# Designed miniproteins, single chains, continued (5): the designs that were tried, part 51

Each design is a single chain, and the fold is of that chain. pLDDT is the mean over its residues in the fold that is shown.

## One batch from the design tools (miniprotein)

Design m17739
Fold by ESMFold2-Fast:
Parts: C-alpha cells; structure tokens; sequence
Structure m17739 (fold): chain A 77 residues (1-77)
C-alpha cells in the first residue's frame, strides 16, 4: 500500500497538483481503493502524461518522469 500511495502522489504532483492536494488524494485513495486500483489509476495517469509529452502538450521532462512512475507501478502489479 505505501509504495502505491507514493507513486500515486508522485503522478499527481507531476500532473500539477499541489503537495497538499496530492497528499490528501493519496490518503483518500489508500482508504477507499485497493492497492491494485491505485496502481491501475497511477499507470493510466502516467500513460496520459507520456502521451501528452509526445504531443507537445507538456514538457519532455514531465513525460520522462511519468514513464519512470508508470514502470515502477507496473513492477508492483
């Protein structure tokens, strides 16, 4: 659970959420969702950021960081 919440928080921060918003979202996810659901949502969000970077909608650095988060989340499934 802790690693899944960490990755969820990391992808939220990368998507532009504040530290407080990301922490609160991760806490709610940990209370309401399973580890599998949190990881699946993290992978989906990270994939969207990778695709957004490929389309030039966000920076290449954001895309690279999102790809790292996606890889870590997939390893935990």
Amino acid sequence: MEKAKELFKRVALLAGYSEEEAEEAAKIAGEEASVEEILENTIAAAEMLVRAAEAGLVSEEVGRKAAEIKREAEELK
Scores: mean pLDDT 82

Design m17740
Fold by ESMFold2-Fast:
Order: C-alpha cells, then structure tokens, then sequence
Structure m17740 (fold): chain A 74 residues (1-74)
C-alpha cells in the first residue's frame, strides 16, 4: 500500500542519517547524499504510478543494502 511504501521510505531516510552520523566521513556523506537522491527518485516514480508498491519497496531495500555495503568498504 502507499502507507507501507511511505513508512519504508521514512525508515530508510532515518537509517541513512544514522549511518552517515556513525561513519562521520566525507566519503560516507557523499554515499548517503547519493542514496537520498535515488530514494527521492523512487518515491516520485511511485507517486507517478510508474512503480507498484512491491517494486518500490524492493528498490528501496536494494538501495539501503548497497549504501551499507559501500560505507562498510570505507
């Protein structure tokens, strides 16, 4: 549902914020800023009806996993 997608996006934003704060490096900041821009694009595509709720959730989860992985490599 829309509510589930919006809740997931809110949780994703909070997680990216915590991840950036914990890593506290310019490289982590760039990774999280890129992830936030991509998260916004996913949300806009969902609102435009271009993505189903399931597709939007999948893309958000993949985005978070990629951001975590990249920051762990710093």
Amino acid sequence: SREEVEALIKRAMAELSRLEHRANTPEAREITNEALRRLEAIYQAFLAGELSPEEAKRRVEELLEEARRRIEEI
Scores: mean pLDDT 84

Design m17741
Fold by ESMFold2-Fast:
Structure m17741 (fold): chain A 95 residues (1-95)
Amino acid sequence: SIIKVEEAPKGAVSGKPLDKVLSDEEIEELKAFVSKSPFLQLVEVEKIPGAYFVKDTVTGEYYGFDDVKKLGIDALVQAAHDAAMAALEAAVAAV
């Protein structure tokens, strides 16, 4: 599902607002990327139609399209998985 936020957050890698309006092709690429991990979520900026980015639901970090291209899809999928596993391990240790 697509979540909406009112204002563009700052990207974890760039430190800049994630307010870039994407082409339909770029949006399709982000949807395909998000589908590779249950911990990644597609987010739209409510006040900027067409501005989409990715949220890691475990860490709360945000990645823009350029960040995804720069780091590589597989690296971000692995990072999201590792963060989820660390969160599970911490939860088990707390009991």
Scores: mean pLDDT 78

Design m17742
Fold by ESMFold2-Fast:
Structure m17742 (fold): chain A 57 residues (1-57)
Amino acid sequence: SERARRILQKMEEARKNKMSYEELKKLFDEALAELDVFVTSKQFYDEQIKKFYEKMK
């Protein structure tokens, strides 16, 4: 739940700042690293970031 809340906050900030895909990906990488979720899940989240970025556009 708190992990989801943190991710949602990062997405909200990305929308307000109109961040590029690369900036958005960096924010997610930082969030995932802090949550100790970086190895196998990283590829999955990279694809989710792309889908979210496309949805914002």
Scores: mean pLDDT 63

Design m17743
Fold by ESMFold2-Fast:
Structure m17743 (fold): chain A 99 residues (1-99)
Amino acid sequence: MEEVREKAREAAENYKLAAEKFSGPVAQTAKDAYERLKEAAESDLTPEEIERVLKEAQDAVGKAFDDWAAKDPLKQFLYEASKAKTLEELERIAARLSR
């Protein structure tokens, strides 16, 4: 029960950071996902409702990322890394690749 709510809050923070690091449609979609998840985490929503918001946000951001990543192989690699791990690990990878 509490884990689902904590995951939603953590996901919101990750989307906030993504919106700041990325630009264009990905940033806009991440910002929208952050706002929705933050509102859900602050509200008295049930765990099932929070899970639905999480899935909707993930689907929207994933779709925006898929379209954006298709234009660059390196960006596609970073997207796969973020899906398998947390944004924190993705940040470490991005920092290592940044020149």
Scores: mean pLDDT 70

Design m17744
Fold by ESMFold2-Fast:
Structure m17744 (fold): chain A 66 residues (1-66)
Amino acid sequence: SELEEAIRDVLLASGLSPLDGARVAMEAAQYTDVAKAVETARRLLRELGWSEEQIDRALAGIEAIL
């Protein structure tokens, strides 16, 4: 989907691997609600060991395109 591709591209630009970026984008893009999509991406990025600062920067990019 366009949403999944847009989320993936932001995550790749933020330094996430192609495999992890695709996985996070797929899970987040299941939600029509922007807040729920962002919350899902935040949880998955925390599981991957990203800092809250890195997560906030990446999610700001995702929100800007949603």
Scores: mean pLDDT 80

Design m17745
Fold by ESMFold2-Fast:
Structure m17745 (fold): chain A 116 residues (1-116)
Amino acid sequence: SEDEKILQKFEEIGELIKRGELEKAEELVNELLSTGDPFVSTIATLILGAILALKGEHGTARALIEFYSEELGDEEIKQMAQEVLELSKKDKEKARELAVELVKKLRDLYKEKKAS
């Protein structure tokens, strides 16, 4: 199903970030953006923001994280995404670990929405 494919892509993105394969992770995020679902697009763009922060593209990452975390309306996810951005400047390994956790939380949020 489409939902199963989306959940599988979240898992694959998390594993790619964990391995530092950021270009490949970005490629899969772009596939999620192609679904045309506004909720999937919002969560995928937050993941893109985290990936761009890890790649050192801090300005673009900040813009995406600020706009799309507000759009999502989840304060815990907003704080986590902002922490990834700040850590990406100071401790890249910690930022990467937190980005993996962010992807897991966004996947779980997608699961919760589809189960309702």
Scores: mean pLDDT 87

Design m17746
Fold by ESMFold2-Fast:
Structure m17746 (fold): chain A 74 residues (1-74)
Amino acid sequence: MRRPLPEELKTSEEVYEELKRDLENAEAYLKKHPEAAPSVLGMLRKRLEEFKEKLSEEQYEELMERIEALEKEA
């Protein structure tokens, strides 16, 4: 597959799984490059806020807590 589905066509579950995967990739990257944390985590926060309407409150809170945990470990 050359491109992911457009964000507007994704279900809340698909958006949640995609953001969760992005977060896991960011965790692995930041372990090697902690100096990139403001840029990487800032991008994830912005994306999470952009898709807030597609996520349940619980999914949004879970992903935000994981981003905040990574910021504290940076």
Scores: mean pLDDT 74

Design m17747
Fold by ESMFold2-Fast:
Structure m17747 (fold): chain A 55 residues (1-55)
Amino acid sequence: LLQQSQQLQDQSDRLFQQADEARRRGDDVTARQLYDQGVQLQQQSGQLVQQAEQS
């Protein structure tokens, strides 16, 4: 669970970096989609951490 949580956090960070690159290119639509995906992975990571703490 904790290893899966770490992988989701790493993926989220990469999506945020890609979103920043898209914004620099003026591709606001792609930037928003990448940012939203990153936020969702970050939330999933948090839920896995909570479950691991109860185990």
Scores: mean pLDDT 79

Design m17748
Fold by ESMFold2-Fast:
Structure m17748 (fold): chain A 110 residues (1-110)
Amino acid sequence: GIIDEYVEKILKVLPDADPEEIREALLLIRENLLLELSKTTDVKEAILNALKEAMKTDFDKKVIAASAVLLIHKYLKAENLSLSDEELAEILREAGFSEEDIEVGLSVVK
């Protein structure tokens, strides 16, 4: 399924990551993103709030960043919306990700 494809994409940039942790992070972030998108028409606000919730978890931060970027990218494409890499990086930074986490996250959609 699509989640398994995303696990494989993330493992290409994080080869030592636990595939099960990646699956759990993808499912949690997807749920949080959909919930936040249901509350507001401001897509950037919804993304930021979903990321802030994900940052409260014990998941590896690079796994959270990579999972979030893939899910956000898929959502934006499905809705015919666009967000630049610079805008997405700024939202990730505001949510509390390090520059290293952001670079890893953005690499999964290259």
Scores: mean pLDDT 88

Design m17749
Fold by ESMFold2-Fast:
Structure m17749 (fold): chain A 90 residues (1-90)
Amino acid sequence: SKLDELVEEVHKVEEEIQELIDKKDYDGAEEKIKKFAKWLEENYNVPKELVEKLLEVVKKYKEGKISENEFIEELRKLILEIVEEVKKQL
C-alpha cells in the first residue's frame, strides 16, 4: 500500500540521516532531507508547511541553533505529523 511505502522510506531515510549525523556530515544530512521532502511532494499530498518545517529544522541544526538530540526529536515529530496527515487521506 501507499502507507507501507511511506513507512519503509521513512525507516530508510531515518537510518541514512543517523549515519550522516554520526559522521558530522551536516551537508549530507540536509541533502538527504531535501530529497525526502521532494519524494513526499511527488508521491503524497503533504501540506507545504510540513515540508518547509523539515527544511527549517535541518537549517537550525546546521547553524548550531539546536542540539543533535533536539534535531532528532523535532525531525521524528515532523515525520510523525506527515504520516498522520497521509493516513487522513487514505
Scores: mean pLDDT 82

Design m17750
Fold by ESMFold2-Fast:
Structure m17750 (fold): chain A 79 residues (1-79)
Amino acid sequence: SNKEKAAKMAEEAVRDAEEGKRLLEEGDKTGDISLILRGIGLVLRAIGDLYEASLLDPDNPAVKEAEARMRKLGFNIKV
């Protein structure tokens, strides 16, 4: 169902955002620009997936939870 697909997409978005933040922090500590760029790519993908999930099933609680979790990670986003 669209609800199940949106929930899975939102969960994957949170995972990508968490990994992206981890890569950004590691890149900052080591000065490795390739880790920083990979981290940015994962964060952008996470934002895109969250947006798509919100279109697939508006007002889905899993999507709203993912939005809140990504904001706690430091990303100022709203869907």
Scores: mean pLDDT 88

Design m17751
Fold by ESMFold2-Fast:
Structure m17751 (fold): chain A 78 residues (1-78)
Amino acid sequence: SEEKRREALRKAIELLKQGKEDEAYQAVMDLGFSEEEARRIVNTAKLLLKYFSDEEIEALLTKSMEEIDRELVRRILA
């Protein structure tokens, strides 16, 4: 579900901030995502951490996954 993807993204961001990339993949897979899906979610989390401040990320995590993706693409292309 959209809510589970948002939860997975939030957990991945938290673990990546701690330098725990392998744990981020595992946490996403533990939520029921495949390895391929976990790779995509963790990659999105990495891009969010690269292009957005912590405050901007918290705001984005209250939005739909579609809106998060749209804002991420907009920031990368700027």
Scores: mean pLDDT 86

Design m17752
Fold by ESMFold2-Fast:
Structure m17752 (fold): chain A 106 residues (1-106)
Amino acid sequence: DLTPHERDLIARMTALARRKMAELGRDSLTLEEALELADEYIKEIVERNPNISEEDIEIMRESLNESIREMAEENGGLIRLEDIPALVERYLLLLADKRAERLKKE
């Protein structure tokens, strides 16, 4: 069962990936291209949320990049539109774990 937040994230990331794939004339992204798209997504979040801490930005970037690397490794170096829901689920789980670990280290 998907939360509304998870559904919105899937839709947003799918839209970004679809745009990039259309620009490239392909139906998949390489690891390098997916990491570039992740950086674009994080920059958009930062611009829309000026009160976000540098530490939170770092955790988001690390969690997203880690999820992308794992997905690309499992898929022979490629990410497709059908992979986005699983990628978002993995990202949100890693993000929650990294945020919880930070709170424990205070």
Scores: mean pLDDT 83

Design m17753
Fold by ESMFold2-Fast:
Parts: sequence; C-alpha cells; structure tokens
Structure m17753 (fold): chain A 100 residues (1-100)
Amino acid sequence: MPSKRELMQEMAERTIELGEEMIEKNSDDAAFVDQLRRLIERVRELAEDPNASLEELEEAIEDVLAAIYHHALQKKDEELAKEVEERAKELKELADKIRA
C-alpha cells in the first residue's frame, strides 16, 4: 500500500495537473489564470511540506476545484462542471483511504 505521504502527493499531483490543463485551455482569461496559479502554488507548497496536514491539503484542493467549478458555471460548460464533480469525488475517496 502507498504511504500516507505518497497518497497526499498523488492527490496534489492530480489537482495540479487539472489546474494546469485549465490554465492552458483558458490562457485568454488572465483573471482566472492568475487565480488558478495562486491556488495551485498553495497545493504544491502543502504537498512538499512534511508538516502539512491532510486537512490543509484537502482545503487547498477544494479551493482549486471550486474555482474551476465556478468558471464552468459562468461559461455554461456542463461537461467541465461534471468533470470537476467526478474529480472531487475521486480525491475524496483518496483522502478517505488515508484516514482509514
């Protein structure tokens, strides 16, 4: 079984990858890109901090997912909104495995 730290790093990596994909697809939306870069940087910092808690990482991940979800709603992108909901569910399942 992966260690708690390895699972936390996987959660962070999946979130960062999604955020970076959104930055590339929305490069013309400077405000959204700047917001996502800030939120992703926090996720990266927490993933690299050996003293960071799972709860702190989950909150940072939720902030990234919420930003993308709100962007999807503003653009009326139902497919993106659904993808964010599925990603949130998968990440919650990983967090629950760490708590077990």
Scores: mean pLDDT 84

Design m17754
Fold by ESMFold2-Fast:
Structure m17754 (fold): chain A 83 residues (1-83)
Amino acid sequence: SETARVAAELVAREIERKYGKKPSPESMELLEKAVEALMAGDKEEAYRLFKAAYLKIGLPESEAELLAKALVGDPEAMKELKG
């Protein structure tokens, strides 16, 4: 959907700003699918797809997991990201 593409673009820009890594087309497809899963209420699928996207972008496994958990609303992951 257009909404999922726009949301994926915003996530991609934040990752580029923070980590200096521009997502590949394959990573962008994973981010778009992750947003669509999240919008559908499928938190498990959204988590899996966000994590896969971040790993493909080249983020460390621990950071990819933490960011994916926070995006699907895990309170513990959200606290960890705040410091």
Scores: mean pLDDT 82

Design m17755
Fold by ESMFold2-Fast:
Order: sequence, then C-alpha cells, then structure tokens
Structure m17755 (fold): chain A 68 residues (1-68)
Amino acid sequence: SPAERLLQEVERIGKELRDGKISVDEAKERLLALVGEAQRLPLSPEERERFGQKVQEFLDEVTKLEQS
C-alpha cells in the first residue's frame, strides 16, 4: 500500500542517517518530501496517524543528534 511504502521510506532514511550515509540536512529534506507526498495520497485516518507518529519519532531522533 502507499502508506506501507511511506513507512518503509522513513525507516530507510533513519537507517541511512544512523549508518552515517546521509547528513541530518539530507535526512530532513527526504523526510519533508515524504510528508508532501503523504498529503497528496488518499490515506485512511489510521494510516495518516501511523505515518505522523513515525515522522515524529524520527524528528525526535534527529533533534537528539543535532544537540550532541
């Protein structure tokens, strides 16, 4: 499903950031692109909530890295 693909992409970005393959700025750009894509997709309320939660978890991780 489109929602499942979006979740997989967030997880991929997170892994690449943790592995040092991309910068925090690159991770943020890719995440913003996914958020924009999600806004254009016919997702259910439950799918939007799950995606939003995953995005928030990622942003919290990024914030901790920026403060280190």
Scores: mean pLDDT 82

Design m17756
Fold by ESMFold2-Fast:
Structure m17756 (fold): chain A 77 residues (1-77)
Amino acid sequence: TKQKAALASKLASDSAKQASKSTDEEIKKLLSEKGIEYSTLGDSLGVKGSGDAKKAIEQGNLKEAAKLAEEGAKQAE
């Protein structure tokens, strides 16, 4: 559903945002992995912003990933 797609992209954004603010490398890695998981789900549900966010997380661009996933969530709603 559109609600599920928007939520997945929103959770990807929140995870990437928290990862970008974390000073603990282990927590940052775990949050980045969650961001990839949520962004993969959002992408599979047709949210382009989630797919773009996944690529940004893989490149270490967490702040950019958070923005891309947030825009995807807004578009899906």
Scores: mean pLDDT 84

Design m17757
Fold by ESMFold2-Fast:
Structure m17757 (fold): chain A 59 residues (1-59)
Amino acid sequence: GRARADALVAATEAAHPEVGPQVRAIYDEGVATDGRFDASKAKTALEKNVLFLANVVLA
């Protein structure tokens, strides 16, 4: 659910503070953060974050 998605993004920001703003921006762009949660958009945003981190951290 939303709480787990938000917690995952927050944990990623804490673990990778150098790219935290970009991780947050990808998630916020993909998911409405104004009180409406869309599970399909959240899944897509989390997948984009995984690809972003793979390209930045594992390069």
Scores: mean pLDDT 66

Design m17758
Fold by ESMFold2-Fast:
Structure m17758 (fold): chain A 85 residues (1-85)
Amino acid sequence: MVELELRPLSPEELAEVEEKTKELKKKYEEHKEEIEEEVKKFAKENVELAKKLANRLVPEELAPRDLQLSGNAVARFLLEVVEEE
């Protein structure tokens, strides 16, 4: 069985966690750019709706309506997978 120990991490373990968090952050940046382009396209037809969409999808929180992407999400997802087996 796979076991995960969450205590004062070793230098190696800390580096792994940091790397995974960095990957998620990069995905957010890519997604942010796509959302901005989508808003531009939509704004030409619906200015009011475009404003609402941009405000909801571009906020500080890294969680678009249909996607949950964040450093916390990765940590939580990993924890769930390990607890399974």
Scores: mean pLDDT 49

Design m17759
Fold by ESMFold2-Fast:
Structure m17759 (fold): chain A 83 residues (1-83)
Amino acid sequence: SVEAALAALDEAIKAVEAGDIEGAIKALRAALDALKDAPKEILLSLIGLILRLIGEEIEGKLDKEVLIKAIKEIKEKIEKELK
């Protein structure tokens, strides 16, 4: 559901703020599962964020501001397009 996806994205933001990359990935995957029938562009954006988080974990760096902004942009797009 859209509501479940938006809640999962809020959890992802909180996880990133806490430096919990594993939690953020789990939350983004939950959003992806909730939106499996969503437009391709939204699904690809979520997949791209998951891959970016994995990459930042491997590199031992976390740009929290950039990641939170990206999650918020996807949240706004979902609210605009899927309501």
Scores: mean pLDDT 81

Design m17760
Fold by ESMFold2-Fast:
Structure m17760 (fold): chain A 100 residues (1-100)
Amino acid sequence: MSAEELLREAARLAMEILRAAEADPRTSQEDLNLILAVAVEIQEALRLVRSDPERAREHLERARELAEKLYARLKDRNPAIAEGVRRLLELIEEALRRLE
């Protein structure tokens, strides 16, 4: 899978996570804000991946940091959403490897 294809899948998964989290009363507003921030960073990376891979990489590194923080917050309180975030982290790490 290309970096662009991985980013498209990551963007789709991030939106799926956001919808699931919005429907789940265990998710706080801070959790929703973090999910949205991760999605924004992934969308910026996707926009830049062809024209400016270095800037795309910077956005992905920030998406990884935000997603790691989100996973730590959710792993005990909302394991179902946390599993989605863990899969998203795997896609982000693979995309980062493809941009090396």
Scores: mean pLDDT 89

Design m17761
Fold by ESMFold2-Fast:
Structure m17761 (fold): chain A 99 residues (1-99)
Amino acid sequence: MEPRELTLEVRPGETATAEFEVPGHSRLTIEVVDGEGEVRVTIRIEAADGSVMTLEFTLRPGERVELDLGFDGPARVTITAENLGEGPVTVRVRFEPAP
């Protein structure tokens, strides 16, 4: 799998959502690369075996979260970023093959 990167621009009080289908072994990185205030990030992972996981993080500008994803098959990943601040924020989402 080639690395896949997406940038989400989220206005104050708004929510942006991105959906991906990823192979079972992937690394997900989510970073707040620009802006002011906090972002609530919700990650919902639906694996091919029917298992579901939901993770929530509150990230400040310059903070990131990295997750190693290991599933038996393709997984559907839904990322929701909610801007809790008073200025626009930029969130970077990156998927890359696990080493």
Scores: mean pLDDT 79

Design m17762
Fold by ESMFold2-Fast:
Structure m17762 (fold): chain A 56 residues (1-56)
Amino acid sequence: MSAAERRAGAEEAARRAEVSGSAAYGPDKGQLAKEAALKAEDAEQATLAGVGALSR
């Protein structure tokens, strides 16, 4: 996936976790938060790699 696609996915996962996490509890809340964090990290890595390539 492109960096933009990864970022869009991470933003959607974070939004879903934020909204659903407010109502969810127990394992479901933890799972949503974990998934959002992993996608956010992946998006950040992709974005940083893109910026690094342009900053040579």
Scores: mean pLDDT 65

Design m17763
Fold by ESMFold2-Fast:
Structure m17763 (fold): chain A 90 residues (1-90)
Amino acid sequence: SELRELVREKLELLLDSAELVIKKKIVLSDEDMEGLLEVLREIAALLAKVDPEVAARVERAIEEMRSLSSMEAMELLVKVAKEALAALEA
């Protein structure tokens, strides 16, 4: 499915960005974090059309990220993005 490949590509780009933020110890502002969560919400909406169960897990992670520090949120994003990518390959 072209939609599945599009979602995978978007998740891979987010994963690469999150890993770079962690590696460089970049502290995201509240505005940067809100922007990132909005992008992740858009990916979750597309993912719901491919795999609703995985999309629900991503949406739960988004809510959890709102209460975490920037670094902890990025670590959770890396974890959930890797899990979503693995599920899409199965």
Scores: mean pLDDT 85

Design m17764
Fold by ESMFold2-Fast:
Structure m17764 (fold): chain A 55 residues (1-55)
Amino acid sequence: SLEERIREVERQIKELRAAYGAALAAGDTVKSDALFAEINRLDEELRRLRAELEA
Protein backbone atom coordinates (compact mmCIF):
# COMPACT_ATOMS: atom_id res chain seq x y z
CA SER A 1 0.00 0.00 0.00
CA LEU A 2 1.00 3.67 -0.25
CA GLU A 3 1.05 3.86 3.56
CA GLU A 4 3.54 0.96 3.74
CA ARG A 5 5.76 2.57 1.07
CA ILE A 6 5.68 5.88 2.97
CA ARG A 7 6.73 4.15 6.23
CA GLU A 8 9.57 2.34 4.43
CA VAL A 9 10.89 5.58 2.87
CA GLU A 10 10.62 7.38 6.25
CA ARG A 11 12.63 4.54 7.86
CA GLN A 12 15.33 4.80 5.15
CA ILE A 13 15.58 8.59 5.59
CA LYS A 14 16.00 8.19 9.38
CA GLU A 15 18.84 5.68 8.87
CA LEU A 16 20.56 7.88 6.27
CA ARG A 17 20.29 10.98 8.50
CA ALA A 18 22.10 9.09 11.28
CA ALA A 19 24.84 8.06 8.81
CA TYR A 20 25.03 11.67 7.54
CA GLY A 21 25.59 12.98 11.08
CA ALA A 22 28.34 10.42 11.64
CA ALA A 23 30.04 11.36 8.34
CA LEU A 24 29.94 15.06 9.28
CA ALA A 25 31.45 14.31 12.71
CA ALA A 26 34.24 12.33 10.99
CA GLY A 27 34.94 15.15 8.49
CA ASP A 28 34.18 12.81 5.56
CA THR A 29 32.96 15.37 3.01
CA VAL A 30 32.71 12.87 0.11
CA LYS A 31 30.50 10.51 2.15
CA SER A 32 28.42 13.32 3.70
CA ASP A 33 27.79 14.87 0.24
CA ALA A 34 26.66 11.49 -1.15
CA LEU A 35 24.39 10.84 1.84
CA PHE A 36 22.90 14.35 1.62
CA ALA A 37 22.04 13.78 -2.07
CA GLU A 38 20.41 10.41 -1.26
CA ILE A 39 18.36 11.95 1.59
CA ASN A 40 17.13 14.72 -0.75
CA ARG A 41 16.15 12.12 -3.38
CA LEU A 42 14.13 10.15 -0.80
CA ASP A 43 12.54 13.34 0.60
CA GLU A 44 11.26 14.13 -2.92
CA GLU A 45 9.92 10.56 -3.27
CA LEU A 46 8.21 10.90 0.13
CA ARG A 47 6.57 14.17 -0.96
CA ARG A 48 5.23 12.49 -4.12
CA LEU A 49 3.90 9.47 -2.20
CA ARG A 50 2.14 11.69 0.36
CA ALA A 51 0.57 13.77 -2.43
CA GLU A 52 -0.68 10.57 -4.10
CA LEU A 53 -2.15 9.33 -0.80
CA GLU A 54 -4.11 12.62 -0.39
CA ALA A 55 -5.43 12.60 -3.98
Scores: mean pLDDT 88

Design m17765
Fold by ESMFold2-Fast:
Structure m17765 (fold): chain A 79 residues (1-79)
Amino acid sequence: DPKQRGLALVKRAEALIGRAEELLENDPSKAQTALDLANLSIEYAREAYKLGALTKEQYDELIRRANEVKEKAEKILKE
């Protein structure tokens, strides 16, 4: 069922980005892991949006959060 698959992807995307945000706040040594989780969250959010499980506003917010994590993680990894 594409609708159930889409909702599962939304939950996974939200869980992954939440975990990435938590890792960057609490353990900067996990910056690479946070970056990987943010990238995976973007993939799941894109598929969920394609399946109609996210509004454009919800999709844009998940991508914004993921890009913020990526920017912060990349700054840590450059040092």
Scores: mean pLDDT 87

Design m17766
Fold by ESMFold2-Fast:
Structure m17766 (fold): chain A 99 residues (1-99)
Amino acid sequence: DPAELLARAARQAALAAQAAEMKPLSDYLRENQEKITEAWKNLKTEEERLEFNLELAKEMLEFLEKLDPSDPFVAELRERYEKAIELYKKRLEELKKEK
């Protein structure tokens, strides 16, 4: 059926375009992993590590805002980093109160 073949080709083209759009995200994630590895070697306290993770999570969230918000994967990652930011903030507040 020619209509089914055209529909399949269109879907495959859409997936390929989506994969191409996700390349900047994967490159950004790889760069951040290298940055985390180097920074963690120099971080001495839980507070320093949490502050570093909070900054990275904010940078990730800002990067994701530049991508298509209708993409379910982008939306899921945004929610994950927003939750991580709140958890890091709460833990930092707890640590500061214990000092």
Scores: mean pLDDT 66

Design m17767
Fold by ESMFold2-Fast:
Structure m17767 (fold): chain A 102 residues (1-102)
Amino acid sequence: MTLEEEVKLFEEEAKRMKEEIQYWVDLAKSIKNSEKSKEVEKLGQEALKALDDMVETFKKYAELVKSGSKEAWKYYLKFQELFDRAEKLMAEIAKLTNELLK
């Protein structure tokens, strides 16, 4: 797999994750006047931002690898941190949304 193919893979993965987050946010909004629904909306915004930052960070990593920059590793670590953050936010969103349905 080329770095360009890996970028496309992460763009598609981020798109799928964003669709899942939007599903949870829309579901929470349909359950009006819950404090938990407001928390889901807030976490959803944070998760969407983390996914955007993750994709852009990976693109920067790919650029730096192509240029032979020693800074490439720094962007890979930041990418991993942003991915972990997005996954944790998605897990919390899913948990809160599941609690709203019970």
Scores: mean pLDDT 83

Design m17768
Fold by ESMFold2-Fast:
Structure m17768 (fold): chain A 92 residues (1-92)
Amino acid sequence: MLSREELAARLDELADRAVALEARIQELLKQGKVSKEEAGELLMLVTEASMLVGMGYVLLLYNAPLETIQRVVERAEEALREAERKLAELEA
């Protein structure tokens, strides 16, 4: 089980990854390397991850159970991994 400090660090990492992915998707859209529909799907996954990260911070602030926070972190990680996977396929 991760500590609160470790969970906070994971949320910070996920927040940074979401920002970087959004910027990359926007750049590819500007270059015409992804369609508006493809960018929309990727941005929805990034938005889901960002919302989950926000929830994780709120749960940390209110001293929620570690298992609850970890579940939110894992869901955010999965959404970002899916976005990263789909983006990699489009760049190939």
Scores: mean pLDDT 87

Design m17769
Fold by ESMFold2-Fast:
Structure m17769 (fold): chain A 103 residues (1-103)
Amino acid sequence: SMLEEKLKEAMKDPTKRRILLYLYHTGRPQSVSELAEALGLSQATVSRHLRELEKQGLVKRVDASTIVPPVDPRKRYYELTEETKELLKKPEYQPLIEEEFGV
């Protein structure tokens, strides 16, 4: 699919790869500030990459009011789209997740 090709291209970018793999690893919506702290990046860098990934259909914004347990409603939250989660379950990505975050 076009989404699978976009995922493969995004995975060539070290920053996009780390964001995607971190979202997969945590399995939870993450704020820009949480991703920045976890990955050692600026919030501006994370925000720019998330906007690009959102336009590609790889991630989506999440309404803070739907997140359990409750979170800061003034922050922007992102998670993988369902299609991206299914693609990242493929065996080819498991070693990359293990190497980056260890599980």
Scores: mean pLDDT 84

Design m17770
Fold by ESMFold2-Fast:
Structure m17770 (fold): chain A 93 residues (1-93)
Amino acid sequence: DRRAVAEQALRLAEQQLDKLEQSLPSLSDEQKRQLGLTFLDSLGQLADQFADDPETLERLRELVERLRELFADVPEVVERAQALLERLDALLA
């Protein structure tokens, strides 16, 4: 079931983001950049997979916004997050 696959993928992404948030105070700037960009790439792949599923895209948008806020001090991550948000908004239009 496509809905079950989407829910599982979102749950795993939420768990990964929770772990990143918990780890952030102990990470270097380079580690933050590397992990943030890797996570955004994964969220982008989910957006591709579920491009025709508005509910999943809206939840992905919330995850990307949360990631952008958590990594606000890392310009490259903020820039890539903004690009993904613009892409998600286009898919939701």
Scores: mean pLDDT 87

Design m17771
Fold by ESMFold2-Fast:
Structure m17771 (fold): chain A 73 residues (1-73)
Amino acid sequence: SSSIVQIAQQLLTENQTELESVPPDVRPSLRSKLQAELDEIQQDLPELDKLPVEVQVARIISLIGIREDLKLL
């Protein structure tokens, strides 16, 4: 596996775990937005290493952005 796929998988798992740890009544609109973003990234994840490098990097940047947004919950 490429290192970028492993990094993406780790970030996705960490973000999902953090989101699930937040009570469901806390900022439900932001929670739903972040879950939708994670779901979109998860769809690409099994074949991420087959996508152009620009797409791979964009997914990592998105996961880092989700991490920062999770701090607002």
Scores: mean pLDDT 83

Design m17772
Fold by ESMFold2-Fast:
Structure m17772 (fold): chain A 115 residues (1-115)
Amino acid sequence: SPPSVEEQFKVIEKAIRDVKAAKDYSADEALKVIRKAMDDVTTAVQNLIRGKASPEQLEEAVRLLERFQREAEITLDEIAEKYPEKKEELEALKFNVRTSVHYLINLLRAEAARR
């Protein structure tokens, strides 16, 4: 059985917590945490789209993704201030988070409109 909608929401909520905690980490550890969180969020969104989520649940997932992007950007900016030598790598990841999250939000909204 595919994982439940509730399980996917818990995955995204954990990703938000992990990314928020990463601001206290080294740059390399924070990059690992944020990349893993982005992979986990992407998989959770794919499971929501393949599953039986209602339009309302898909819109709730959009709000969680908006929160995920906001917390990831805050964490990346705080780490860039502490580790300016990692600025190029951090800016590249920030761009990737923004573009990936926007893509996933568009997929969720398109799916909600179809259901």
Scores: mean pLDDT 90

